# Ledger of designs, part 35: designed miniproteins, single chains, continued (2)

Each design is a single chain, and the fold is of that chain. pLDDT is the mean over its residues in the fold that is shown.

## One batch from the design tools (miniprotein)

Design m5260
Fold by ESMFold2-Fast:
Structure m5260 (fold): chain A 66 residues (1-66)
Amino acid sequence: SVAAFVAANREAFKKAAEEVGVSESTAISAVLMVEVGGRSYAQAAYMLGISKKTVRRVVRAFKELL
């Protein structure tokens, strides 16, 4: 489940959020929208009210922690 994936990767989400300077909930939402939901960085940025660059940085930081 999505909840199990988030729980299993909690430390990676926390570190990615801290590195980029966003909330943990924003980091979780960005990664889930892009990696699980198949949304583009631009789509995730629009939905979250943040920049495309911020979405890309969060997703990249998370993937580098796996």
Scores: mean pLDDT 87

Design m5261
Fold by ESMFold2-Fast:
Structure m5261 (fold): chain A 60 residues (1-60)
Amino acid sequence: MILPQPLTPEQAEKLRKRIEEILKELNISREKLINDELSEEQKKKLEERLLELWKELQAE
């Protein structure tokens, strides 16, 4: 996903932490994510969560 505006270092750190939390909540391992081995449900849930996270970061 291409973001039109670059993230600040602080926003990048928050994004990293929030993504890690989301992955833990969804029981998605980084290995499965890197290898593109996610189920349809996991991919959809991850996409929805990432979209919400993007909205939060853009609002601040």
Scores: mean pLDDT 71

Design m5262
Fold by ESMFold2-Fast:
Structure m5262 (fold): chain A 64 residues (1-64)
Amino acid sequence: SREKEIKEIAEKLKRKVKELAKIEGIPEKEAFEKLKEAYLSTHSDDEIMQEALKLVEEEKKKEE
């Protein structure tokens, strides 16, 4: 389903955020902002990607 695809992409994005934060030595919130900017610029027409990014952002906001 569409919801399943969004969740799978969100999980991949969360892993990429953690990896980027570790590699760059920056906080996960900064790594997320960098990934969000990159993905939105390259996937502007991808509604599933936009929904996945929103889901990750909402989950991170709840963890703060």
Scores: mean pLDDT 78

Design m5263
Fold by ESMFold2-Fast:
Order: C-alpha cells, then structure tokens, then sequence
Structure m5263 (fold): chain A 73 residues (1-73)
C-alpha cells in the first residue's frame, strides 16, 4: 500500500546515500511507521533520509516518501 511504498522509497534513498548512519536511522523510522505508528512516522523517516542524502537521486526518492507519508496514503 501507500505506506509500504513510502517506506520503500525511504529505504532506497538511504541506500543510495551511501551513508550507513543515514540508512540505519531511516530504516528504523519507516519500519516503525509500517508496523503501526502510521504515516507521520514514515514521513519522519523519509525526511531524515533526505537530510542525509549525498546524491540528487537519493534526496528525490526520500522526498517522494516524505510526501506519501504527509498525505497519509
């Protein structure tokens, strides 16, 4: 569903960033969102991944996840 897609985008962004700390932080946050904390937690994870992104593609993917989380869908 949309939360799962937002989580996937955040994971891809964290992975593309080439930054293990950012990946760990992002994965923990949106995993929490998927497991019951809802869209706000997914958006928070995606935002942290976007801030840590070292490439334009990683930042773009994280921002997509953030928007999905904000919409709650």
Amino acid sequence: GPLEEAARLAEEAARAAGNEAARKSGLAMFQSGKDGNGPAAVAAGAWEAAKAATTEEARRLALQGYRMGQRGT
Scores: mean pLDDT 62

Design m5264
Fold by ESMFold2-Fast:
Structure m5264 (fold): chain A 78 residues (1-78)
Amino acid sequence: MPESYETLIGEPLRRAEELLERYEETKDPRDAEEARRLLEEAREVVELARRSLPEELIEEIEKRIEELERRLRELEEE
């Protein structure tokens, strides 16, 4: 059965968001490092799926990744 693309991308993004929330509270650099790795993984999956999905969906997912990447950078520079 074809696995949901949203599940393949959504799970790493959800975990990254949870880690960013934890990092905001704890300032534990390991949480920031894990979030960065999950965002990189999500971006790689997007590139692999780029030919299989409508461009509009790819753009929406890329925007969410960029938002989380920006939040991570902002928290690191706090």
Scores: mean pLDDT 77

Design m5265
Fold by ESMFold2-Fast:
Structure m5265 (fold): chain A 100 residues (1-100)
Amino acid sequence: DLSEEQKKYNEELVEKARELLENVEPSLEVLYELAEKLGFSREQVDALLERLMTELGLSRDEAIRVLNTVFELALELMEEEGLDKETALNLAWFAVYLVR
């Protein structure tokens, strides 16, 4: 039910998520800086990390890497594609889940 253009876009998005997951070092300070650009507080970030650890069984470093990748990809989508924050975050989460 996806057009060929949408399929290619999704494949490129998944590849971008893979590259970010492979190259992003887990850093809580970098995560907080990315979160601030998206309008999230440190408390909201801490709650998201706890949720990823408890619901998905991720280690703290894995949760930080996942969330760093999601926020970095969302910011890229907002800057390059002009997507709104909610759409960019939803697409970034989807791409990261497909890579895992």
Scores: mean pLDDT 79

Design m5266
Fold by ESMFold2-Fast:
Structure m5266 (fold): chain A 93 residues (1-93)
Amino acid sequence: GTVSEEKAKEAEEILKTDPDNVDALVTLGIYYFQKGDYEKALEYFKKALELSKDLPESFVRSIKYLIGLVYKKLGKTKEARKYIIDYFLSAET
């Protein structure tokens, strides 16, 4: 699904009050990915991943998959494959 500009603004407001809100960080990561700002998308997804250590593994792997997609867009094929393969291996267990 696409993230609307309105939803992105809502996520920015959430982060002003709760800078460690993982859902808001993921939302902004997707928004910047849609805008073609892959470096900003990567920053938001990596921050979300760092804050997700105590969340369900399936959720953590979903963030890793998104990071893999960003690396693919940046032409970092080895990094992209590592994150995407990790997602699929976790989904099979």
Scores: mean pLDDT 80

Design m5267
Fold by ESMFold2-Fast:
Structure m5267 (fold): chain A 96 residues (1-96)
Amino acid sequence: SHMLPRLEALAASGSRVAPLAGAVINAYRNKDNPSKFAAYSTAAALLGVALTIEDPPPSAEERQLLEEIKQAILNAGDDADALVERVTPLLERLAA
């Protein structure tokens, strides 16, 4: 995916989204292994849920972005390129 370097920059940034970006990268790197892809994709979704319960809690706009991230992960299914391409811009917006 052409967005993979942008996602790698997020994972290296020290941002609160870095663990989620890392899970998406691991899903992409394991795209030829359906069980590993599903495990890392699920981990990314759960890390997104963890961000909704942080202290202080996210703003309404951040909660909407987190919901969009969750839907992007679910709607990508087994498509690793779709996962990276749909999630990366949303994580960049959340990290800003």
Scores: mean pLDDT 86

Design m5268
Fold by ESMFold2-Fast:
Structure m5268 (fold): chain A 90 residues (1-90)
Amino acid sequence: MMSEINLEEDTAALAAAIAEDAEATAEQIRAAAEAVVEHLKSLGASEEELERLRELGERAAEAARAGDAEAAARALVELERLAYEAAEKA
């Protein structure tokens, strides 16, 4: 399936998760982003595409750790868009 990382619709839920445990939420975001990168790598995505996806996932995780749910959600939405584009290209 395409990425399940779409937290812009659920920004309030993301904010609640961050408030409860920002470190655990950041780790979950990193794990989900890594899963997307590995999936696209298996489909033949370019190294440049994989690097951009990793940077967005890391940015989202750091934003979550910093308590910025909106920035984390925006980075995850952008990651999902790039993942769709990379999957279509493969």
Scores: mean pLDDT 76

Design m5269
Fold by ESMFold2-Fast:
Structure m5269 (fold): chain A 81 residues (1-81)
Amino acid sequence: VYKLVLDYLEEKLKEAGASPELQERAKELLERLFSRRLISVKELEKMWEEAGGDVEKFIELLEKKLEELEEEERAERERAE
């Protein structure tokens, strides 16, 4: 199912006038988030709405989400030792 979501978002990014570089960056961030199961389809839709069709804003929201989750994982590892 996530592949269909990635295809859908890639199409939305193209419609919003995203450069190939921005599209690739968004795809990489989405693949990282989905591979770790750190984001739901509904959360992605909410983030896209929050960005208001601004591709750079959407990428910033994805990066912030990934950073927050990586920081949580890092804190968890530190607590283990």
Scores: mean pLDDT 72

Design m5270
Fold by ESMFold2-Fast:
Structure m5270 (fold): chain A 63 residues (1-63)
Amino acid sequence: SRKELIEEIEKLDVSEEAKQLAIQAIEQAGKLSKEKVEKILEALKNAKNGEELKKNIQKVLGV
């Protein structure tokens, strides 16, 4: 669910700014497909830093 995705973002060792931007993007995206949720989770696993996390999430959400 969206809540689980937000909880995973909050656990990451990235900047607070990157976490807030990621959460905001998810909230603003509205209805998320299962495919988009899975892609975001993969981005969380593979993000080396906050910049990469932000970029990967924006790419998945098309923003």
Scores: mean pLDDT 70

Design m5271
Fold by ESMFold2-Fast:
Structure m5271 (fold): chain A 68 residues (1-68)
Amino acid sequence: SLSAAQRAAAHEVRRTLESLGLPEEAARVVELIRQGRLEEAAELARKVLESKGLPETAEGIRRGILAS
């Protein structure tokens, strides 16, 4: 099962990426968090958000995942 911090990070990722029309990318990042692959999850989320012109949001989400 996920920790409370990992659930919070997964929720924030899903909310952010789905709002940008990226539900498939959201699901991939959430699955990596679920597997404990936090560095891969953080890197994927960062790349996706930077590609949308949101570098500050990318850094915030990256740090949130790595802190979970």
Scores: mean pLDDT 86

Design m5272
Fold by ESMFold2-Fast:
Structure m5272 (fold): chain A 59 residues (1-59)
Amino acid sequence: MDAIIEADIRYWGNRDKRLKAIADVLKKLGLSEEEARELLRSLGYSDEDIDKILELLKE
């Protein structure tokens, strides 16, 4: 139990920071959701990561 909780905290903390940084850059560039999706796909991001970044763009 505890080891799983610790792994989840580390995973979400590191990933969340990275995805937020990407979303902030895309917001500053003024990209549309479609343009951001195409750019992220070209950079080799998974569809799941792209969807998460786009959700952060809405905020």
Scores: mean pLDDT 71

Design m5273
Fold by ESMFold2-Fast:
Structure m5273 (fold): chain A 79 residues (1-79)
Amino acid sequence: SEKEKYIQQAELLYEREVRGLVRMAPEAAKHPEIQKLVERAEKAYEKMKNATSPEEAKKYYQELVKLVREIREAIARLE
């Protein structure tokens, strides 16, 4: 249950903030800095889906949250 909640929150975050970003700002998403952060976010999300414990799910969720923040900051710098 707790693990499922983290996975659901991660899916929502990933869909809105990573996939949504690529859809809404495709030019920004092609910048090497942003592209590398998106790739790291994709890997964190994959690890989240394969998490075997609530502790692992929380860890990867926190990594995804941090990466989403870094993506937003990188886009703000590029304008």
Scores: mean pLDDT 81

Design m5274
Fold by ESMFold2-Fast:
Structure m5274 (fold): chain A 55 residues (1-55)
Amino acid sequence: KEEELIEKYIPGAKTLLEFVPEEVVKKFIAKELEKEGVSPERAEKLAEEIVRRAK
């Protein structure tokens, strides 16, 4: 489920946000989601939600 993917990546996003700009974190997470089989369009939206919740 998408919610499980979001929850999985929130801790990593929180850590990354301490060191790199938000846009870089979103791009990195979207790339990781694509590796897990998420489409590029959906990965981008999920990465935005993950970063939003990680703040």
Scores: mean pLDDT 81

Design m5275
Fold by ESMFold2-Fast:
Structure m5275 (fold): chain A 70 residues (1-70)
Amino acid sequence: ATAEEAYKAGVGNFKAGDYDGAIAAYKKALELDPNYAEAWKNLGEALEKIGKTEEAKEAYAKAKELDPSL
């Protein structure tokens, strides 16, 4: 499994409304590639959906640090 494959699985889960599954998949992508800025951003969005506001802010900050255009 690649970081991109795990990220795509997360996007699929998020679109299906499975936010817990999306978070798990995005975290797997980040274990494989910690510099995957898009995975950090989407992790933040999934965390917001389940009310994890502080964790979401941390994920967004990391995404912005890695890619300021996000």
Scores: mean pLDDT 87

Design m5276
Fold by ESMFold2-Fast:
Formats: structure tokens, C-alpha cells, sequence
Structure m5276 (fold): chain A 76 residues (1-76)
């Protein structure tokens, strides 16, 4: 899913910028952590929470849903 992967990279960029994290922080480790948390939420709850992330408030519901599905289906 190329769009889901692209959206995940945008999430990680915003997350690193907002939390002043190192640019060298492994995005695969971030993906694992976000995927783990995503699997504990319903799809609807995850879509809502993604809309509250700094830098992602301008994202459409469709984009948030694609990212949510990507994160819930990610296998490390």
C-alpha cells in the first residue's frame, strides 16, 4: 500500500518535529510502536485520534482512514 506508507512517513516527520526527536531516529521502530498502539484501538477511534496529531489536522478523513488501516495491518 504505497499511499499508506507515504502517509506514515508524513506522520513520523510531524511526530519527530513536534517532539524534537532526532532525525536519525529509526522510522521502522516508530512504525512498530504506532502499529502496536493502533491495534489496541478500533478503526474509528484511531481515525479520530490521528486527526488530533499536530500537523495532521488538515488531513482528510479518507487520508486518516488509509493511514489507520496501514498501521493496523502492519507486520514488523
Amino acid sequence: DPRGEELAKELFKSFKEYNELSEDLDEEELLKKFSEGAKELSLEELVERLGLFPGLESWSEEERRLLAEYLKNYKP
Scores: mean pLDDT 75

Design m5277
Fold by ESMFold2-Fast:
Structure m5277 (fold): chain A 76 residues (1-76)
Amino acid sequence: ALEEAEAALRELEAAAKEAGAAALAEGVPEEEVARGLNAALAAAARYIEAATGVRVEARASVRDGETTVEARAAPA
């Protein structure tokens, strides 16, 4: 359960970074990219929680043309 949640979070981080980089390359403003990514991450986090029973949190920040993603599972 925890390992599955962590694996899903790593995949989510990779997908979010890729999506953020693509949007930034197209000239989408950083604030709009961050808003869109965080909405998607919130929905994905709820799905992972429902599927695994593990509490998770994921958020993205966009600054200076770079996307950073913070994702974690609840302490065991």
Scores: mean pLDDT 81

Design m5278
Fold by ESMFold2-Fast:
Structure m5278 (fold): chain A 56 residues (1-56)
Amino acid sequence: ATPLWTFRVTAADGRTAEVTVPADASAEEIRAALEAAAASLGVPLEDVEAELAELR
């Protein structure tokens, strides 16, 4: 089984969203997932902080 990375994105107002990607995901796949999470908060990717919440 491929391990998964869970990223948490945090908007400037403190709202958060999480997205999970395969650990072998390409940089483009990771960026797209982070963009989707930021979009769910109504903000562009550059306006959020992204961090690795869990590696399992």
Scores: mean pLDDT 76

Design m5279
Fold by ESMFold2-Fast:
Structure m5279 (fold): chain A 89 residues (1-89)
Amino acid sequence: SLQEEVDEGVADIVRAIGNMALKKGDFDGAIELYEKALELANERTRPEVLLNLGKAYDAKGDKEKAIQYYEEAIRLGHPEAKPLLEKLR
């Protein structure tokens, strides 16, 4: 639907802005933006947003949250999360 297409596009933009915040070391800002992207994400985009939440929590030092998000990203079909998860175990 048009709404699903708009939500997917907005989720991609919010995720990209979150990636910029993460690169600048604004981990809390990145997490907030990724959580907003997750609310707008569909089944296709959700695994990538979960991977990004895992990376943000990992960078913040919250390994427990990072592990949870990496495991969920892997479960939903994002294999890039696997080597990141293995480094935390």
Scores: mean pLDDT 80

Design m5280
Fold by ESMFold2-Fast:
Structure m5280 (fold): chain A 57 residues (1-57)
Amino acid sequence: SLEELAFEISWESASTDAAAFDVDKAIEDAYKLATEKYGEEVGKQVKKLIQQRVDQS
């Protein structure tokens, strides 16, 4: 599902840099990664799903 994809991409993106963690940057990086792999429509959906998950916390 797109939700599962969004989380997998978010984890993949977040694992790349151990420097000071920035949630907004992580969301943007995940959006770029999803857009590069699957296209802009999937990128937008991934960004939306990750933002909703962040807002839950």
Scores: mean pLDDT 68

Design m5281
Fold by ESMFold2-Fast:
Structure m5281 (fold): chain A 101 residues (1-101)
Amino acid sequence: SREIKEELLKEYEEAKKSSTPEAIRTRALLTAFAESEDRDAWLDRALASGLLSPEEVERYRRLSPEELEELREFIKKEIEIQKELAKLGLSREEYLKLLLK
């Protein structure tokens, strides 16, 4: 569902702004899900381990293959930005100032 994809992207964006355990968990879960080779197998394992609730698993299953690929590309680009920031010793705010020049 387009709506579910947009909600997950928003959750990831909000999670990027915080260093709380909950925010770190949200980023890690969405990244692992997006990088999964087999979506259904990953979700089944996440459910069995208690990592995701049945309601969260159902929500993630509502993504089409195309929406999952869009989520994957978005997260991949974000990881690349984070690696660049770490290499340069810059904050996200400082990096944005350089891009807006």
Scores: mean pLDDT 75

Design m5282
Fold by ESMFold2-Fast:
Structure m5282 (fold): chain A 60 residues (1-60)
Amino acid sequence: MTPEQARKAAEIALEEGASPRSVLAALKNAGMTPDALQAAAEVLREKGADPEEIDRALAA
């Protein structure tokens, strides 16, 4: 999956009420590449998610 597809998936999930942490966990479980996970994390930060919480979720 491309970084662009990961960004789109993150936007849709947030619009449906998913938390940033659950979005990142779901993408990790789906076997996303590190580049795609970073693209999704950037979208979540831009949408107002706490950057520190995002960084912790990516490191977990």
Scores: mean pLDDT 77

Design m5283
Fold by ESMFold2-Fast:
Structure m5283 (fold): chain A 55 residues (1-55)
Amino acid sequence: HMSEKIKELYKKAIENGDFEYLKEIFKLLTPDSEAEELYNRIKEAEERVKKRKEA
């Protein structure tokens, strides 16, 4: 299913810290109203990963 593939790509992108790829996925796969909420979650995850890598 599409949603299952999206979840898999999302997990891989978070694990790799590839947030630019996540943003591109959401531009293509999410409607505008939901895209903002997902974009905010990406920012939060990106900040957490940056802090962990810097530590």
Scores: mean pLDDT 65

Design m5284
Fold by ESMFold2-Fast:
Structure m5284 (fold): chain A 67 residues (1-67)
Amino acid sequence: SLIERLEEKLREIEEKAKDVTDPEILELLERAREALEELKTNPENQEGRALRFIGELLEIELLLSKL
């Protein structure tokens, strides 16, 4: 399912960021976890929430690439 693929992607990013102490990246990871939980619990506007979540994951990956 879409949610399972998004959860797997977040897990991959969290593993990549496991030793990161940068507060900006940690804050974005927390927001991404919250967005994933909202996506799981609120099926309304699921596509819009998924796109927002994907955007957050891309932002985290961009910041990690600059480290």
Scores: mean pLDDT 80

Design m5285
Fold by ESMFold2-Fast:
Structure m5285 (fold): chain A 102 residues (1-102)
Amino acid sequence: SPVRERLRAIRERLQKALDQDISVEEGIKTLQEAIDELERLARELSGPVRAEAQRAIDTLKAMLDYIKKEKDPEKQKRLVKAALRTLIGEVDRILALVDAEE
């Protein structure tokens, strides 16, 4: 499935970012690019899978806005790592739902 392949590619990029000691700026960019790709994917989804993808997108957009407003660099870096972990979990949930429909 092209959807499954794209979700796995997003997950791999997020995991790589989490495993590397990337900058806050690179982390924010990675999160934004992943959210944008999930929004494109959500348009190709339907029913409960689309609803779950939209919830993930909304949650991560709120987290990203909070990260951008954080003035403490150490706290901002911890928030980026937390957002990366959260998004990986959300992608895994969406993947499981896609697999259940096929």
Scores: mean pLDDT 86

Design m5286
Fold by ESMFold2-Fast:
Formats: sequence, C-alpha cells, structure tokens
Structure m5286 (fold): chain A 55 residues (1-55)
Amino acid sequence: SAALEIAKEELSKAKNQEELNERGKKAHERIVKEFGASDDEADAAVVKAAIELGL
C-alpha cells in the first residue's frame, strides 16, 4: 500500500534508534495528512514497515 511505502521510505533513512523514532513519527504524520488515514492505520503501516525492513 502507499502508506506502507511511505513508512518504509522514512524508516530506511534512520541511522540509529533515535532517528528511527523520529522517522516513525514523520511517517505517521505523512500517512495521516496525505491519505486521511486513521492513527491506527498509520501505526499499523509503520509497524509492518519496521518488520519488513528487519528493524
């Protein structure tokens, strides 16, 4: 999904755990803003992206 792709894009830019938290927050904000997704849907996309990236 587009939400998953945004989450993967943002999370893949993280260099450390602190950046990973910031990138996760940015992915959540982008998904909600760009697609009108719920907080739960944005959270699910971020979690799934982290799993698929091996984070």
Scores: mean pLDDT 81

Design m5287
Fold by ESMFold2-Fast:
Structure m5287 (fold): chain A 94 residues (1-94)
Amino acid sequence: MEEVKEAVRGALGSLQKALEALKDGNIREASIYLTAAQILLVAALELSTDEEVRKGIEEALNLVQKAGRALDAGNVDEAIKYLEEAIQKLEELL
């Protein structure tokens, strides 16, 4: 459980920095932090044996992937919304 929580906390930190970068108009920096968050969420999912925790991580990962697609389409406001939802979802797991 602690290793999963550490990975989730790391992903949260990366998503919060991605959100700050987007609000500052720094799309490249946001994309780097989104990639870091995805790597950490995949690691957390592989480490987790609790079904409820795994579902929460999968939902957050899906939201991060939607944010990435929104950025690729130039929809910054939609990307911000998905990131805020992902952050809230991960905070519920800590």
Scores: mean pLDDT 86

Design m5288
Fold by ESMFold2-Fast:
Structure m5288 (fold): chain A 70 residues (1-70)
Amino acid sequence: MSDEEIQEEITRKLRELLERVRRAESAFEAEVLLALGQMIVGVAKAAGIELSEEARELLEEARRVTEELR
C-alpha cells in the first residue's frame, strides 16, 4: 500500500467516523469515536504520512459535533 493509498483510506475512515459521531446516542460514544480518529491520525503522522485537507476538515467537524453533545 502506498502513502497515497493510506491517505485515501484514512480520509474514508474519517468520513465514516464523522457520520457515526453525528448519529451518536451519547457524548461518551462520540468521545470514543473521536479518540479513535485522533489515534489513526497520530499514527499516520508518526509514520510520515501527510493528511489530506479533507481529512483535517473531517476531524475538526467531528470535534465540533462531539463538543455540542457534551
Scores: mean pLDDT 81

Design m5289
Fold by ESMFold2-Fast:
Structure m5289 (fold): chain A 78 residues (1-78)
Amino acid sequence: MDEEARRLIEEGNRLKEEGKRLAKEGKLEEAIKKYKKALDLYGEAALVGSDRLRTEAARNATEIQQELDELEKKLQQQ
């Protein structure tokens, strides 16, 4: 059982949700920090998890990278 990888993914998902909430509030710099932390945790999960959890972490990391690119673009408009 990949308990450690799962916990890392769950914590990353929590930070992703916090980042989405902060972005909706217009707190772009804080949202970016939360997304970067989530990306780090997904990377850690990929190092310790099974192929299935590595694939899940990689998909979540791709989604976070897309969200980061969008937030950084919004921040540049300010």
Scores: mean pLDDT 81

Design m5291
Fold by ESMFold2-Fast:
Structure m5291 (fold): chain A 65 residues (1-65)
Amino acid sequence: MVVHEVEVGGVKVTITVEGSKVTVEAEGPLSPEAQAELDKLVAELTELGKLYEEARKKAAEEALL
């Protein structure tokens, strides 16, 4: 589990990443521009999480089959 606290467009946002699961909590409404920046961050973190999940899953699948 990885937690990131960022400020996007003057709004504090907490992003929690657990493999392919991403939870986003914003203190208030985001402008379209701020939402786009947040979407970029979420996409990057999700891709990184999927890479680690796939590596772990490969080892587990071989052991369980």
Scores: mean pLDDT 74

Design m5292
Fold by ESMFold2-Fast:
Structure m5292 (fold): chain A 70 residues (1-70)
Amino acid sequence: AEYDRILTEMLREAEKKLKEAGASQEEIDKFVRELYEEGQRLRAEGASPEEIRARMQELVDKKIEEIKKK
């Protein structure tokens, strides 16, 4: 339940922030899929919900910065 909750929250947060940063829908959809896959991989490797949240947040912040630079 906690893993699913964090994954869902982080994916929704990512989509919202990327839309606000001016990303295309195709770019958002691709990044959200990649973010979901990374979260699932970390869970499979035994990462805690907090570690998954921190890593996903890092990836979102980095992607937003990249979009704003282009």
Scores: mean pLDDT 82

Design m5293
Fold by ESMFold2-Fast:
Structure m5293 (fold): chain A 82 residues (1-82)
Amino acid sequence: MSQLREEEERKRRQREREVELGRQNMELGDQYKKLGELEKKIDENEGLSYYYLSMGYYSTGFKDDYIKLGLDIKKKKLEEEE
């Protein structure tokens, strides 16, 4: 009995860590969102990249899908592929 509860407790602690990391990521998401809004006026690709990164970080924890989208845009810009 106690070991099952202890495993549930470990999962809870891991979720708490994810929530705490998610709060840090929320701040990063806010910063990237602001950068995206500002950079859109100069470079739309840069703005889009930051927008998707902010969406990933805003998802609490690691939202790989959104982060990947932002990074893919950054990668395309760096590679300068037509």
Scores: mean pLDDT 64

Design m5294
Fold by ESMFold2-Fast:
Structure m5294 (fold): chain A 66 residues (1-66)
Amino acid sequence: KFEKVLEKLREADKDGDGYISAEEAKKVLLEVGFSKKEAEEIVKRVEKDGKVDGVKLLEAVKELLE
């Protein structure tokens, strides 16, 4: 569910700056139940220079769940 992604995203954001690495974002999505291919496609859409904006990640997840 969306709320589980939010919780995992907060845990992955060690710096508290709202950004996580592309690798960390992929792991969050896999742990929530997305397939490896889905996780890779989501991350590619929101990734910039190996980093993922947590807000954009949550928006992409919402579009897939709703």
Scores: mean pLDDT 75

Design m5295
Fold by ESMFold2-Fast:
Structure m5295 (fold): chain A 64 residues (1-64)
Amino acid sequence: HFEEGVKLFSEGKLEEAIEKFEEAIKEDPNNAEAWRYLGEAYRFLNEEEKAEEYFKKAKELNPE
């Protein structure tokens, strides 16, 4: 799911990428990269508040 999401994201298919990243976090809620990609996808859709929430979650899981 995560790998499919990354491919869809790179192709600009943001809504489809979000669906795959949501499945990825259901399988592994500690996948910080999936949370980060959700933030990036929502940011491209101008959903700034949702993007911020997902970036915050990614940072909590990987606080570098």
Scores: mean pLDDT 80

Design m5296
Fold by ESMFold2-Fast:
Structure m5296 (fold): chain A 61 residues (1-61)
Amino acid sequence: SSLEESLRVSRASGYEISKVGAEVQALLTERTGSPEEAEKVREESRREAEEAERLAEEALK
């Protein structure tokens, strides 16, 4: 439905904004000389986005 399409687009935009934020945070972390910490920041943000999507999909079932 058109409502479901709107929700899909909104969620995609939210995830993209979160990815940008995580990348900025990772770059700041890299400047302190810790690439491992930067990877953790990226991984944590990715998992949060995936969990949010899973919850949304479960709610729609």
Scores: mean pLDDT 67

Design m5297
Fold by ESMFold2-Fast:
Structure m5297 (fold): chain A 77 residues (1-77)
Amino acid sequence: ASATAEKIKEIIEKLREGKISKEEALEEITKLLMEEEGLPEEKAREKAEELLKIEELKEEVEREGEEAYERYLELAE
């Protein structure tokens, strides 16, 4: 479980760095879940899509949080 999580994080990091496409990241995570957790392809793909969606939402929240914080600092005078 933890080893699988580390490998998934590595794939997500490559995606963030632009070294792989979103489709490649999805495929690699799906394959990893099939190999490490023994999930059927359909379930592995669903989990991979959910993990990538959560990561996208996290990036958006972090970006919006940074912008909201900067706006707060500009308005706090």
Scores: mean pLDDT 73

